# Ledger of designs, part 48: designed miniproteins, single chains

Each design is a single chain, and the fold is of that chain. pLDDT is the mean over its residues in the fold that is shown.

## One batch from the design tools (miniprotein)

Design m1642
Fold by ESMFold2-Fast:
Formats: structure tokens, sequence, C-alpha cells
Structure m1642 (fold): chain A 86 residues (1-86)
């Protein structure tokens, strides 16, 4: 469980930094062309945050919270995989 939480927090920090960097670069160019990938990144971030909040609020390990964190991590990994495949 501690490993999953640590990985989720690391993925959040990395994805937030990436999102901020891409938005800053997009503003400099005046137009953002990869909106679908950024949208998936934002969804992954929101899903991990929701899962972590459920874990914090629940006195017992929630299968729902774990599933949400895993789903968010998969979304972020898929965005990375697609970005590297381009």
Amino acid sequence: MEELVARAKAALAEAEALLAAVKAAGRASGTFVEHPLLQQLEQGLATIRAGLALLEASPEPSEEAVEQIEQGLKLIEEVRRKSLGL
C-alpha cells in the first residue's frame, strides 16, 4: 500500500509538472494542437487525486480507491506511451 501511494504521488507530481510545461509552451506558440493527449493527462491526474482522497478518508483500504489510483496511473502511462510512439 505505501508503495502504491508513493507511486501515485510521484506520478501526480510528474504529470502536473508536464502539464504545466506543455501549457506554458503552448501559450508561447499561441496555439495548442495536442489537446486530446493533455485532456487524458488531466483525467489521469483527477482520477489519482480522487483515489488518494478516498484512501485518506477511509479507515480501511478501499478496493474502489485502489482501482481509481490504478486507473489514473494507466491513463498517464498510456499518454506517455503515445507521446514516445510519436
Scores: mean pLDDT 72

Design m1643
Fold by ESMFold2-Fast:
Structure m1643 (fold): chain A 74 residues (1-74)
Amino acid sequence: AYSPEEAIKLGKEGVKNAKEGKERLKQGDSTSGTAGLLRGIGDGYSGYLSGKAHGDKEAEEAGAKGIEAAGGKP
């Protein structure tokens, strides 16, 4: 069953992981920084696509923000 709360949470975690990844890249930690950005994209897309598939605009928007924070476009 679809969970709106979990889909929104994935989008928010995507933003957090993307920001942490960018910060680690600035510190010279390319491995952890890249991993954070990839997690941010993955979490963002999971929330975005799940929200879109279920007509959940809040989850779709949260996921889109995660994708954008990682440098992607939804």
Scores: mean pLDDT 82

Design m1644
Fold by ESMFold2-Fast:
Structure m1644 (fold): chain A 88 residues (1-88)
Amino acid sequence: LSPLELIQLFLRRMGEVAKEFGLDELAEEAFEVAREVPSLSLEEAEERAKEVMLKILEAASKMPPEKKEEFLKRLREVFREIGALYEA
């Protein structure tokens, strides 16, 4: 996978997790940015992914402790998956 393909996959996976936890607007934004990634430079794609990630983390900070813990666990699974693909 190219770096842009990895960022696009990361954003799609983040959107799926956000949707699972009822963050529908953030999920839509993540999917929209993922669609834009092929037209962006690597630097632009990284900045857009960072913006989405910060919004997701802010939403997590407002969750009840039990839901936040489960949500962060799901996010760590996404990071592990993408990290493994990057090393391959």
Scores: mean pLDDT 84

Design m1645
Fold by ESMFold2-Fast:
Structure m1645 (fold): chain A 80 residues (1-80)
Amino acid sequence: GPLVEEAERYIEEGERLLNEGKAMLASGTADPRKATGTAIRGIGLIYNGYILAKQALKENPDDEKAKKALERAKKLLNIK
């Protein structure tokens, strides 16, 4: 449903930004403030997706898309 689709979008965009920020930091060629800010924005978006995926799974415990979204967000955020 719309909730799990929104969660997937947040997690996907957040992962892109987090990876971009990490790559910038690793390269040493980008502004460290911009790199750090990009990574933090990515983490925030992933966390929003995590909350939405949890809510979607609470509403439908058998939603395989919500389960996968939640697992992806937990992995990216290092939540067990």
Scores: mean pLDDT 86

Design m1646
Fold by ESMFold2-Fast:
Structure m1646 (fold): chain A 100 residues (1-100)
Amino acid sequence: MDIVKEISEEERRKVYEEVIRLLEEALEAAEKGDVEAALEKMAEAAQLAADAGDILLEAELTMHIMSVSVYMHHGEEELAKEKAIEAAKEQIERLKKILE
């Protein structure tokens, strides 16, 4: 699609590596019970995906953020933590598989 920013394969790899790093930081924060820090790192990853023109990755990360935020809004901090850990692990695994 002409409206999507095209980046080189090398630039895409670097973007995905940086997204993985941010998600690994989000995972560590969530495992420590800092769900707010985990959400912030996930939001940074989503913004990086958006800046790179990866609409699908941005959408997936945004949906994960929304899911965690719903649990936080309802005071379900343990469920929010579990959801943040699950989302970060799933997305890291998926991106690492793409880079293979």
Scores: mean pLDDT 82

Design m1647
Fold by ESMFold2-Fast:
Structure m1647 (fold): chain A 82 residues (1-82)
Amino acid sequence: SKEEEEAKKGAIKNVKEGLSLVEDSKVLDETEDSILVEGTLGGIKGKFLLELKGIADEDQVEAILKNLETGEEVTLLISFKV
């Protein structure tokens, strides 16, 4: 839906703004539903795929963060509001 598209766009924008403050982070690829990052996240260095799933509530999108080195996945809630 249009509402879901706008929420995902806001979530990606907020993720990118947060990553711009992290010294060793680099965005490798971006789609409407995902962002691929190289860096150190949660103390783990490598490549990470963040995939947006859908609206969780009025302020947040549900996402899955996957460590591409280990295959481990974590479910996250990401704000799409400024």
Scores: mean pLDDT 79

Design m1648
Fold by ESMFold2-Fast:
Structure m1648 (fold): chain A 90 residues (1-90)
Amino acid sequence: MRILVVDDDPEQARRGAEIVREASGYESRSATSAEEARKLIDEEKPDVVGISKSAEKEVFELAKERGIPVAVGEDGIQAALEAIRLAESL
């Protein structure tokens, strides 16, 4: 399973992706913009996208358009934890 973590803060996005890998063993990458998220969604085809509330709204719309489940958190770390919970329910 692959989880993409998106936060406009690169440190929060990176930490979120690290938490996914360390806590769940799932593959994870991070993005800080809608453009990066689009590229990673197209290249890596994530099963779940965790999006912080501060991330660009276009990321949420893109994931919805592609039919990818979305988890929302207040920051990249919370988005990662919510994405893991969502992934475990699939």
Scores: mean pLDDT 85

Design m1649
Fold by ESMFold2-Fast:
Structure m1649 (fold): chain A 96 residues (1-96)
Amino acid sequence: VDELIEEILEILKPGAKPEGLELIRKLLEELKNNLPEELAEAFLKALLAYLKGDEEEFEKYAEKIAELLGVPKEEVKKMIENVVGSLINVAKNGPL
């Protein structure tokens, strides 16, 4: 899980503000600490797959999250897409 957080931060690093990356690290660590381990891992893997453009891995982990949460896969995909957009914005502009 810690390795997934580091990979996400590395992808967001180009053109990012240090304060933005620090906030993203804290948010991802809070997600890890507040969700069940399996759900946290699946969520981080879905975020990473989306950032990499890995459609197969994204579909796989979106499906797993959908099963764990009892929601449609399309809702999970939109949630991940919105979260990634927020992470990119925080990385570029800083926390506040």
Scores: mean pLDDT 81

Design m1650
Fold by ESMFold2-Fast:
Structure m1650 (fold): chain A 75 residues (1-75)
Amino acid sequence: GPAVDAAQREVNAAFAEMDRLSEKAKKDGLEEVAKKIEELRTQARRDFNATGSAAPARAALEEAKKIYEEAVKKK
């Protein structure tokens, strides 16, 4: 089964937030932003699988939020 340690819980929470943000971006017509968030999530998953660290997922979530906020400001 999946690990239930603190790192896995943090990664799962970050991915869920990124998935929500990607969906919101698509609904807002920000398709390129949604694609970028999906790419960040995919890379963060690979990094977690390689390192066991939640830090890449945390960084990816912060970057996803920044990209979304900047795109919304331009509207």
Scores: mean pLDDT 84

Design m1651
Fold by ESMFold2-Fast:
Structure m1651 (fold): chain A 95 residues (1-95)
Amino acid sequence: MLDSKEGQKELNIALVRISAAVAGIARAREAGARTLEEIVAFIEADKELQERLKLAIDFIENNEVSPEEASKIALLMLEGLPVEELKEKLEELKK
C-alpha cells in the first residue's frame, strides 16, 4: 500500500548495495581475508567494485527501474562483471 516511487527507488538502491557487499565479501574471503578488518580493507581497495556500485546506483537514480529490473542489476553485481560489461547490460535494460 505504500506505493512511493521514492521509497521503491531507495529499496532498489539498497538491494544493489547489499549484492555488491555480498560479492565483495566473497571475493575478499577467496583472496584469503579472514577478519572483518581484512575484508573491509580488501573491499575499500577494490576500485572496480566501487565503480560498478556507483554505475548501478546512478542508473537507478536516473531511470525508472522496476523491482524485477533491480533484481537483475543485483545479480549482475553478484557476478562481479567488469565495468564495461555492466555498462552494456544496463543499456540493454534501458530499451
Scores: mean pLDDT 79

Design m1652
Fold by ESMFold2-Fast:
Structure m1652 (fold): chain A 80 residues (1-80)
Amino acid sequence: AEERLNELLEELGRRAQTDEAARRTAEALLRGVAAAHERILTETPDASEEEKAALVLRAAAEAVRDLDPELAARLEELAE
């Protein structure tokens, strides 16, 4: 799951070099992922790695839903 998220981040990062909208989406995604990691450490530190990965992916999807709904859908699918 995290490996696939990194692939999506790389693809988005490449688009962000030439597309301002993609850059904003990448920034929102990174903030969402960081917030999810902080929440996991404080609320669910005992969660399995698999559960933690799913929580991060869902938070990432929510963070970009208004900016890139297709990317949000792909991230939600990876969380399953």
Scores: mean pLDDT 76

Design m1653
Fold by ESMFold2-Fast:
Structure m1653 (fold): chain A 69 residues (1-69)
Amino acid sequence: QAAQDQQIIQQAMAAVQASGAVATGLSHLSDDQRAEINAIVAQLRAMGIDATDDQLIAIAHYISLQRKQ
Protein backbone atom coordinates (compact mmCIF):
# COMPACT_ATOMS: atom_id res chain seq x y z
CA GLN A 1 0.00 0.00 0.00
CA ALA A 2 1.09 3.62 -0.64
CA ALA A 3 1.28 4.42 3.08
CA GLN A 4 3.74 1.55 3.69
CA ASP A 5 5.87 2.65 0.73
CA GLN A 6 5.96 6.23 2.07
CA GLN A 7 7.06 4.99 5.52
CA ILE A 8 9.91 2.94 4.00
CA ILE A 9 11.01 5.95 1.92
CA GLN A 10 10.90 8.26 4.97
CA GLN A 11 12.95 5.75 7.01
CA ALA A 12 15.49 5.49 4.18
CA MET A 13 15.71 9.30 3.94
CA ALA A 14 16.24 9.61 7.71
CA ALA A 15 18.94 6.90 7.69
CA VAL A 16 20.79 8.51 4.75
CA GLN A 17 20.61 11.98 6.33
CA ALA A 18 21.76 10.66 9.74
CA SER A 19 24.77 8.89 8.18
CA GLY A 20 25.57 11.91 5.97
CA ALA A 21 25.62 9.57 2.99
CA VAL A 22 25.51 11.11 -0.48
CA ALA A 23 26.06 8.62 -3.29
CA THR A 24 29.33 9.59 -4.97
CA GLY A 25 30.47 6.06 -5.89
CA LEU A 26 27.75 4.37 -7.98
CA SER A 27 30.20 3.94 -10.91
CA HIS A 28 31.52 0.71 -9.31
CA LEU A 29 28.09 -0.97 -9.05
CA SER A 30 26.90 -3.65 -11.47
CA ASP A 31 24.64 -2.68 -14.38
CA ASP A 32 21.72 -4.48 -12.71
CA GLN A 33 22.21 -2.53 -9.46
CA ARG A 34 22.42 0.78 -11.37
CA ALA A 35 19.21 -0.07 -13.25
CA GLU A 36 17.41 -0.84 -9.96
CA ILE A 37 18.69 2.38 -8.36
CA ASN A 38 17.63 4.43 -11.42
CA ALA A 39 14.15 2.86 -11.30
CA ILE A 40 13.79 3.73 -7.59
CA VAL A 41 15.08 7.29 -8.23
CA ALA A 42 12.49 7.72 -11.01
CA GLN A 43 9.76 6.50 -8.61
CA LEU A 44 10.91 8.93 -5.88
CA ARG A 45 10.90 11.82 -8.38
CA ALA A 46 7.40 10.84 -9.55
CA MET A 47 6.27 10.99 -5.90
CA GLY A 48 7.63 14.55 -5.59
CA ILE A 49 10.33 13.83 -3.01
CA ASP A 50 12.12 17.12 -2.32
CA ALA A 51 15.79 16.12 -2.48
CA THR A 52 18.86 16.67 -4.66
CA ASP A 53 19.74 14.11 -7.34
CA ASP A 54 22.68 12.88 -5.21
CA GLN A 55 20.42 12.46 -2.16
CA LEU A 56 17.80 10.59 -4.21
CA ILE A 57 20.52 8.24 -5.51
CA ALA A 58 21.77 7.64 -1.94
CA ILE A 59 18.20 6.94 -0.74
CA ALA A 60 17.56 4.59 -3.68
CA HIS A 61 20.82 2.72 -2.97
CA TYR A 62 19.83 2.33 0.70
CA ILE A 63 16.37 1.01 -0.30
CA SER A 64 17.95 -1.41 -2.81
CA LEU A 65 20.32 -2.77 -0.12
CA GLN A 66 17.50 -3.00 2.47
CA ARG A 67 15.26 -4.95 0.05
CA LYS A 68 18.01 -7.56 -0.53
CA GLN A 69 18.57 -8.05 3.23
Scores: mean pLDDT 67

Design m1654
Fold by ESMFold2-Fast:
Structure m1654 (fold): chain A 55 residues (1-55)
Amino acid sequence: SALLDRLGPGARALLQAELGLSEAQLRDETFVRATLERESGRDGAAILETLASVP
């Protein structure tokens, strides 16, 4: 996905550590967005956009 492709290695590692996601699950943007929404109660897409916009 375009958003996941914009994430640096640090952001990817953080998502794996905080959400318990596998590398395969991190490649599914819809799954990552839904998981962020469940864990945070916020819009998962907005969280991903924020992470992708930070160097």
Scores: mean pLDDT 74

Design m1655
Fold by ESMFold2-Fast:
Structure m1655 (fold): chain A 60 residues (1-60)
Amino acid sequence: SEQDQDLAKSELENLIKDAASENKLPADTALDIAHDALKAFSNGTPEQALSTVKSKLSEV
């Protein structure tokens, strides 16, 4: 479970980086999204955090 959580965090970070690169987001904006995503991940469920971030990134 800990390994699964770490893997999910890595996938989340990669998704944010890939989306930021595609959308040509400023570095500070990408970092802010990543920071908020990691906070949601820690305080909620990994699955919920991933779904929320994917949805937000698709709106950018």
Scores: mean pLDDT 65

Design m1656
Fold by ESMFold2-Fast:
Structure m1656 (fold): chain A 78 residues (1-78)
Amino acid sequence: SEIEELLERYYELARRAVEAWAAGDLETARALNEEALKVGGELMELIAKAPKEEAERALERLREAQRELEAEARAALA
């Protein structure tokens, strides 16, 4: 589904942004973060229009992805 494709793209962009930030490449990190936020906005628009069950599953997957990204960011800075 489009929601699943946008979830994958959001996660990939956000992960690359974290990696760039950890490497000290602030310009690349900012650009990737901005693109991730744009994709995240598109994802949230689709979730808002989705049936309740599909929306709830997508939001749970997004929360899991964000938790994993936070853990990766913390590990990269350790």
Scores: mean pLDDT 83

Design m1657
Fold by ESMFold2-Fast:
Structure m1657 (fold): chain A 80 residues (1-80)
Amino acid sequence: SYMDEAREAAENNDVEAFREALKKIIEEIKESKDLKLLKEAVDELIEIYEEYGDKNPELRELIEETLKELGKIAEELEKE
């Protein structure tokens, strides 16, 4: 899964692999329009943020940006 790829990239401080995994997660959610998948992605990104965010400011920023984008997608999906 792309979220497993994101977690592994975060553990390895691989910012580019993390960014690519996040991109794939967002595209999968947009294509599926699956609000449950979106919620699961938000919950797991918060866990990664709590564990690795303080150790890597670039990962922290990418997670914050991704959570904002997922929030906008959630609002759009809730409206149909």
Scores: mean pLDDT 84

Design m1658
Fold by ESMFold2-Fast:
Structure m1658 (fold): chain A 63 residues (1-63)
Amino acid sequence: PEEPARKAREAAIEGGATDRGAELSYQGALNGDPDLFGSGAMAGGGNTQAGIKAAEPAREAGA
């Protein structure tokens, strides 16, 4: 689903993720891969907080 993937990428960037980390979060959410989704957010140095923020939009969208 594109909308939750887009919001996950946005949340990852907000949490301090790099372009690479944000892209991994986007790809993970888009493909339904929780490992890429969370790892991408954390790769930005936001660690747990970035991961949680990235997951919230996807959870609200029913992912």
Scores: mean pLDDT 60

Design m1659
Fold by ESMFold2-Fast:
Structure m1659 (fold): chain A 70 residues (1-70)
Amino acid sequence: LPEEGRRALTELSDRLLREFEEETKRLREEMEKKVKEGGDKKEQEEEMKKRLDKLFDEMNERLQAFLDSL
């Protein structure tokens, strides 16, 4: 990879990871609140995990698409 492309990928990856972490924290807080309001704990935990896995996959897809575009 050209140095500029590799640096851009690293910067994009770092930014996406930080945004993902912040969004993940918000989702966990909302789901915990839902559980306290009478939601099924196991079902909510499973759903949250699936949503987090999907977000992570979308992040990886974006990184791979960027890499393939170089």
Scores: mean pLDDT 77

Design m1660
Fold by ESMFold2-Fast:
Structure m1660 (fold): chain A 119 residues (1-119)
Amino acid sequence: MSPEERIRELMLEVVDRLSSEEVREKFPEAVGPPPVDVAFPDFHDVVPNWVDIQTIRDRVESGEIRSLEEFRALVEQMFANYLAYYPEDSEERKRALEWQEFAERLIREAERRAAEWLA
């Protein structure tokens, strides 16, 4: 397996774990377009660079994202978007923070595995 192919597989493994059925049940915000209602008609003005987990998957599968560094940056952008959208005292923001901590652990594990492979 090529280095590029192996790194892509690590990124897809992280995406699969972040978008599992168990994660979707605990974090319903993790799937599809953001839940924009009449209270947030200007969602795109508040979060102009919206990135979701499906967008990240598509960019990894297409080869647009080729490194764990680029992957981490997109995942961090996705969480920055969620935290900008949801109010500080909302249950949705609390869930987004828990999902972000889970993502950080998965990415660190992937980075460690890649480093051990490259050593």
Scores: mean pLDDT 73

Design m1661
Fold by ESMFold2-Fast:
Structure m1661 (fold): chain A 100 residues (1-100)
Amino acid sequence: SLKDLLEELIKTTEELIKLIEENAPAEEIVRKAQEALKIAKQIADLAPNDPRALEIVNLAVGVLALAEEYLKTGDEKDRELLLKKARILLEKVKEYLESV
């Protein structure tokens, strides 16, 4: 189930990145970031003392915060920063999956 949640988070984060790259409505981007955070928290619940699981939750919280900021501002600079942080989240989830 940990591997299944990591694979689900990879897919959800890839979908988030696609929405950001395609300039989807900011509300859809926020909703997808919320879904990613929900999965990240489920991963942490299965691995509560694993620093990698905690890092993934912290990254997902940051991604959601940036998505909510982009929803408020509509600024392309906020979208670009959000995209960069979403890509970092994806990379860290992939690294965790390879180690499980």
Scores: mean pLDDT 91

Design m1662
Fold by ESMFold2-Fast:
Structure m1662 (fold): chain A 53 residues (1-53)
Amino acid sequence: IDDLIKKYNVPEDKIDEFRKIYQDYKNAVYGGFWDSDRAKEAEKKFNDFLKSL
């Protein structure tokens, strides 16, 4: 995730928020209950956050 912070040039004051959103995304996709609808919602939230940077 540190590589992702550098890649997306995440502002310093938003790094903690980015880490939390990424963890939520990762848990939805790679956690024991991954479901396409849940994964899509988490991915949309993650992408919307990246677009807000």
Scores: mean pLDDT 71

Design m1663
Fold by ESMFold2-Fast:
Structure m1663 (fold): chain A 74 residues (1-74)
Amino acid sequence: SDAEIQQLQLKLEEAEKDMDAQLAQLQADYQQFLSQTSNKQVILQKTIEYFKRASDLIGRVVELKAELSKAQRK
C-alpha cells in the first residue's frame, strides 16, 4: 500500500542518515588510531574491525532498499 511505501521511505531516509553519521565517526576513529601506532598486528586487527563494522552498517541500508523495491513492485 502507499502507506507502507511511505513508512519504508521514511525508515530508509533515517537509516541512511544514521549510517552516514556512524561511518564518518568510524573513519575519524580509525584515522586517529593509525596516527597513534606503528604496530602492524595492532593495525591489522583494527582494520579488520573497521571493515566488519562498516559492512554491517551498509548491509542494514541495503536490506531496507531491497524491502522498499519489493513493496514498490507489488
Scores: mean pLDDT 85

Design m1664
Fold by ESMFold2-Fast:
Structure m1664 (fold): chain A 61 residues (1-61)
Amino acid sequence: SPEDVETARFLAEQALRGQERYPWDADDDATIRSLARGNLSREALEVLARLLGLDLARLLA
């Protein structure tokens, strides 16, 4: 839903702000930056959920 997209983008932006403290590999960084720009995909959401320690189903609820 549009609300889930905005939630995912918000969480991606927050994760990027924490990146300097908890560095990611280049592939994860590129994926999360793409998600923050609004390029929503299942792969990007799974990466975001893993980096935040969240269940993907709960992230989209």
Scores: mean pLDDT 69

Design m1665
Fold by ESMFold2-Fast:
Structure m1665 (fold): chain A 100 residues (1-100)
Amino acid sequence: SMLDEARARFAELLAETRARLLAALPPDLADQVFNYLATGVAEALRLLGEGRVDEALAVVERTAQTVIDFVRRHHPEYAAVATEIVEEFRRGALAVIREA
């Protein structure tokens, strides 16, 4: 199904994003950022399953911004690299939703 394809693509995107975060950030911060993104993906998939595509897109945008704001506020030394990784995740996640 289109939803099963979206789940598979999100799983691949999350795995790639996790690897990038672990390469660039301290492990605890990488895990925290990853958990925020994974939670947002779960909500976006739920909304896609309900046919609520615009709301799924909004969840991805809000999740990315929330994570960027969190890193800027609490770990400003990692803000630039975390923003680059999260923005790359955001672009990939929006593409997954738009193709669903």
Scores: mean pLDDT 91

Design m1666
Fold by ESMFold2-Fast:
Structure m1666 (fold): chain A 79 residues (1-79)
Amino acid sequence: MITLLSIVLEALYKKLSDEETLELAKELSEENAKELKKLLEEGKSLVEIAAEELSKLHPEISFEDALDMIRAVKELIEK
């Protein structure tokens, strides 16, 4: 099953825009695409969305720690 976290992480890896990420999500899962659109319209970045989804899957990881982890992954991809 495709998760919102996996879609957003793939988008970050491929350096996709918010619009390109929405198109990817629509192709893979209409439910995840609707949630992603809502979160982007609320002004959340892809990094923040990935951090929130990671914290939901691992409640022992705080949002702050999840955000730092996602940012570190993004920096490694950009090298």
Scores: mean pLDDT 81

Design m1667
Fold by ESMFold2-Fast:
Structure m1667 (fold): chain A 89 residues (1-89)
Amino acid sequence: SFIEAAEADPEGFLAGLERSLAGAIEKAKKLIEEGKKEEAIELIKQTLADIEQAKELLKQVRDEAMKAAALALLDKAEAELKKLLEEAE
């Protein structure tokens, strides 16, 4: 599960999370640049929903340092995605 993966390898989990978030942001930016605004909006909204679910699941994680690091990555990605959503709308 998400929690089991996070606790089994915290460093690998954080690196994977950072890469996934960066990839989603880059894809959204490219879609906006290509004029595919509807696809960009759909991707951004789905990624924001996934971020909200991840934040909720992280409440169950007992490793406070990993939880704080993961939340910081999610908060940064959420802010960037919300800004891109405003640009696409």
Scores: mean pLDDT 84

Design m1668
Fold by ESMFold2-Fast:
Structure m1668 (fold): chain A 69 residues (1-69)
Amino acid sequence: MDIIKAHLERFLEEAEREFERAKAAGDKATLARLANQLEYQLTIMPESMTDLRARIEALLAEIRAWLSQ
């Protein structure tokens, strides 16, 4: 199994938990920071990781949609 893939899957799971906590707390600063981290991750990760990229893009879109309210 790809160690990098496993690491990124765990990163995404933690990011999803952080998003839920920050949403519940109304912590826009944490959400903005999380969005920046996810955006940066997409710029450096392999294009071949299409499933993981799609999942990160979906989470980033949800965070951005919440922040725009």
Scores: mean pLDDT 82

Design m1669
Fold by ESMFold2-Fast:
Structure m1669 (fold): chain A 74 residues (1-74)
Amino acid sequence: SSMMKKLEEIFKQIKETLQQYFQAKQAGDTEQQQQLQQQLLKLVREGQKIAEEAGIPHSEFSARLQEIANEVWS
């Protein structure tokens, strides 16, 4: 479905942005960290909206975000 494709695209962008955030944090780049935090918040909000439209429970959306976080922090 088009909604599921959009949601997977958002999850991919969240993962990439989170990876960039940790790189910026390791480099001590505070400006880049702040910009990436704002981008992550925007992506999470957009993903939540798409998930709601697709009828995906909040718990499943949150579980997917936790999986992404665990993959990046591993």
Scores: mean pLDDT 87

Design m1670
Fold by ESMFold2-Fast:
Structure m1670 (fold): chain A 92 residues (1-92)
Amino acid sequence: LPPKILLQQAIESGDKELLNQALSQVESAEELTLIPGVGRVTAQNIVDYANQNGMLPGTLIYLKIKEGGAEALTEIPGVGRKTAASLVALLS
């Protein structure tokens, strides 16, 4: 399945395993905006920060959640508390 379609299906089903698989394939800001609570500006900030660290945006989100949950996600420039909480709730 295309990454965008896989991510959409994972969000709709609430399947955490499928969500983690779909996130590992996310490369673009447009794909990140499919996640509830992630707007275009925040999605672009995540992509830019991931690129600066030599990783895919979905990998960055996964690692930040593993390191410190919502607090670690707010270390990404332009990611606020509400967006961080939405990402943790979806993926945890």
Scores: mean pLDDT 79

Design m1671
Fold by ESMFold2-Fast:
Structure m1671 (fold): chain A 64 residues (1-64)
Amino acid sequence: MAEETKAQIEALPADEQQYLADRAAKLFGKEDLTPLQRALYYAAHMARLAGNDEVAEELEKLAE
């Protein structure tokens, strides 16, 4: 699971990665996020981009 999430995050285009990093900094303060929390947040955003809002909300809840 974590390996798949990491691979999906790494596969994102540079523009999307920058967008997600900026959003994470604004909403969560990226300095306070663990690597796992950041991965879950990114996975949640990817789920939203795929149209799976329910999955995205669950992942955001897990990311705390």
Scores: mean pLDDT 65

Design m1672
Fold by ESMFold2-Fast:
Structure m1672 (fold): chain A 85 residues (1-85)
Amino acid sequence: KVELPEELIKKNEENAKKANEQGVRVRINVYELTDKGELKLIKSVTVNTSGISDEELAQLREIEEEALKLREEGKVVIVFIEVLE
């Protein structure tokens, strides 16, 4: 059983909260957690939380589909939200 480090979970929750409250640009990163406990970046997309455009929605959909495909292949996929200044 692979457990995500508690520190990463807490930082992800804090970043999501800041993004929702501040209406800022955020980077959504999709990582694969490897058998060695390493995070491998698969894809990232930048969106503005004050208003999501049709193009940004399309990119979010592509990330969702890619993450779902990896999970169906038995991969552990982690989404990390980074607040951009």
Scores: mean pLDDT 70

Design m1673
Fold by ESMFold2-Fast:
Structure m1673 (fold): chain A 81 residues (1-81)
Amino acid sequence: MSSLVRAILAEVERLLAEEKDPERLAEKLRQMGENLAKQAHLFTEEEKLALAEALRRLAAGQKDPRVREALLEMAERLLTA
């Protein structure tokens, strides 16, 4: 896995661990997803796929539907950018 993909996943996992409010967490994840989509040209197709699959896996582990939806939206935006 690339160092860039690993760094982004570490930041997502940090937010999931530290932000206890699901609504605020979902908003932060949406903002991060928007920023990633704007920078999608910096990623290879392999990096986009690896990051999207990891985000989908994290989403599957989430109990709150808002957080799950935000992670899935991040993955979709990255793949379609």
Scores: mean pLDDT 84

Design m1674
Fold by ESMFold2-Fast:
Structure m1674 (fold): chain A 57 residues (1-57)
Amino acid sequence: SLAEKLRAMSPEEVYELALKMDEEELRELLRVAQEIDLTEHVQAVLEALREKREAAA
């Protein structure tokens, strides 16, 4: 499952993965990270979203 995959990854690995994902995948990743209450992983996904939005502007 995605939750198991996230637990096995470091926040830095999640950040790198998130940068390569589209918006729909990012929303799913954020939802799952919040569900399993991994604060550092949630922060990594949010940081990747911010980076992508900055690049798009």
Scores: mean pLDDT 79

Design m1675
Fold by ESMFold2-Fast:
Structure m1675 (fold): chain A 79 residues (1-79)
Amino acid sequence: SAELEAEVRRLVAGFRGQGLGDRGIDIAIKYIEENASKEEFMELTGLPAERAEPLYEYLEMLVKRFGKEAVIAALRSLK
């Protein structure tokens, strides 16, 4: 949906703003597919907690709202 696409673009812009680029997309997909923990997500980003936590919370909100499969598909489309 256009709404999912807009929200995922905002998350990806957040990853790029933190210098992660497409690596941020790969980390998010890995987190969802492997059912990883919050701590594992934050470690994979290599960011301080203050920078990683908002990205984690945004990703989790998207997964709750749109579902894992839809979020993964949208993330893959932005690579």
Scores: mean pLDDT 87

Design m1676
Fold by ESMFold2-Fast:
Structure m1676 (fold): chain A 104 residues (1-104)
Amino acid sequence: MEEEARKYVEKLLEKVRKILKEYGVPEGTIKRIEEMVRKVVDKEIAAGKSVLEVVRTSAFVAASAIHMELLKLKQQGKLSEEKVNEIVAKVVEVGKEIIDELES
């Protein structure tokens, strides 16, 4: 169970990392997002949540953390509103694809 949940979470984070790098998001920001997601995953696994519940929570937390970090970059003039919306949409799509694969 733990190994399967971590496999899907790492697959999600790998795809998310590729998207964020494509848009020039700083490495430090990407690492903070990954750390936040992994900490939540550790707590969900410790609480006895199912693989599907852990993966769904990780996808939600990743999308939320990314949106907040990208809004900070927008406030600093480093990213446009349109690019923020595009990145968040791509991250949500990746999350759905990973969940759909797990439910198959």
Scores: mean pLDDT 86

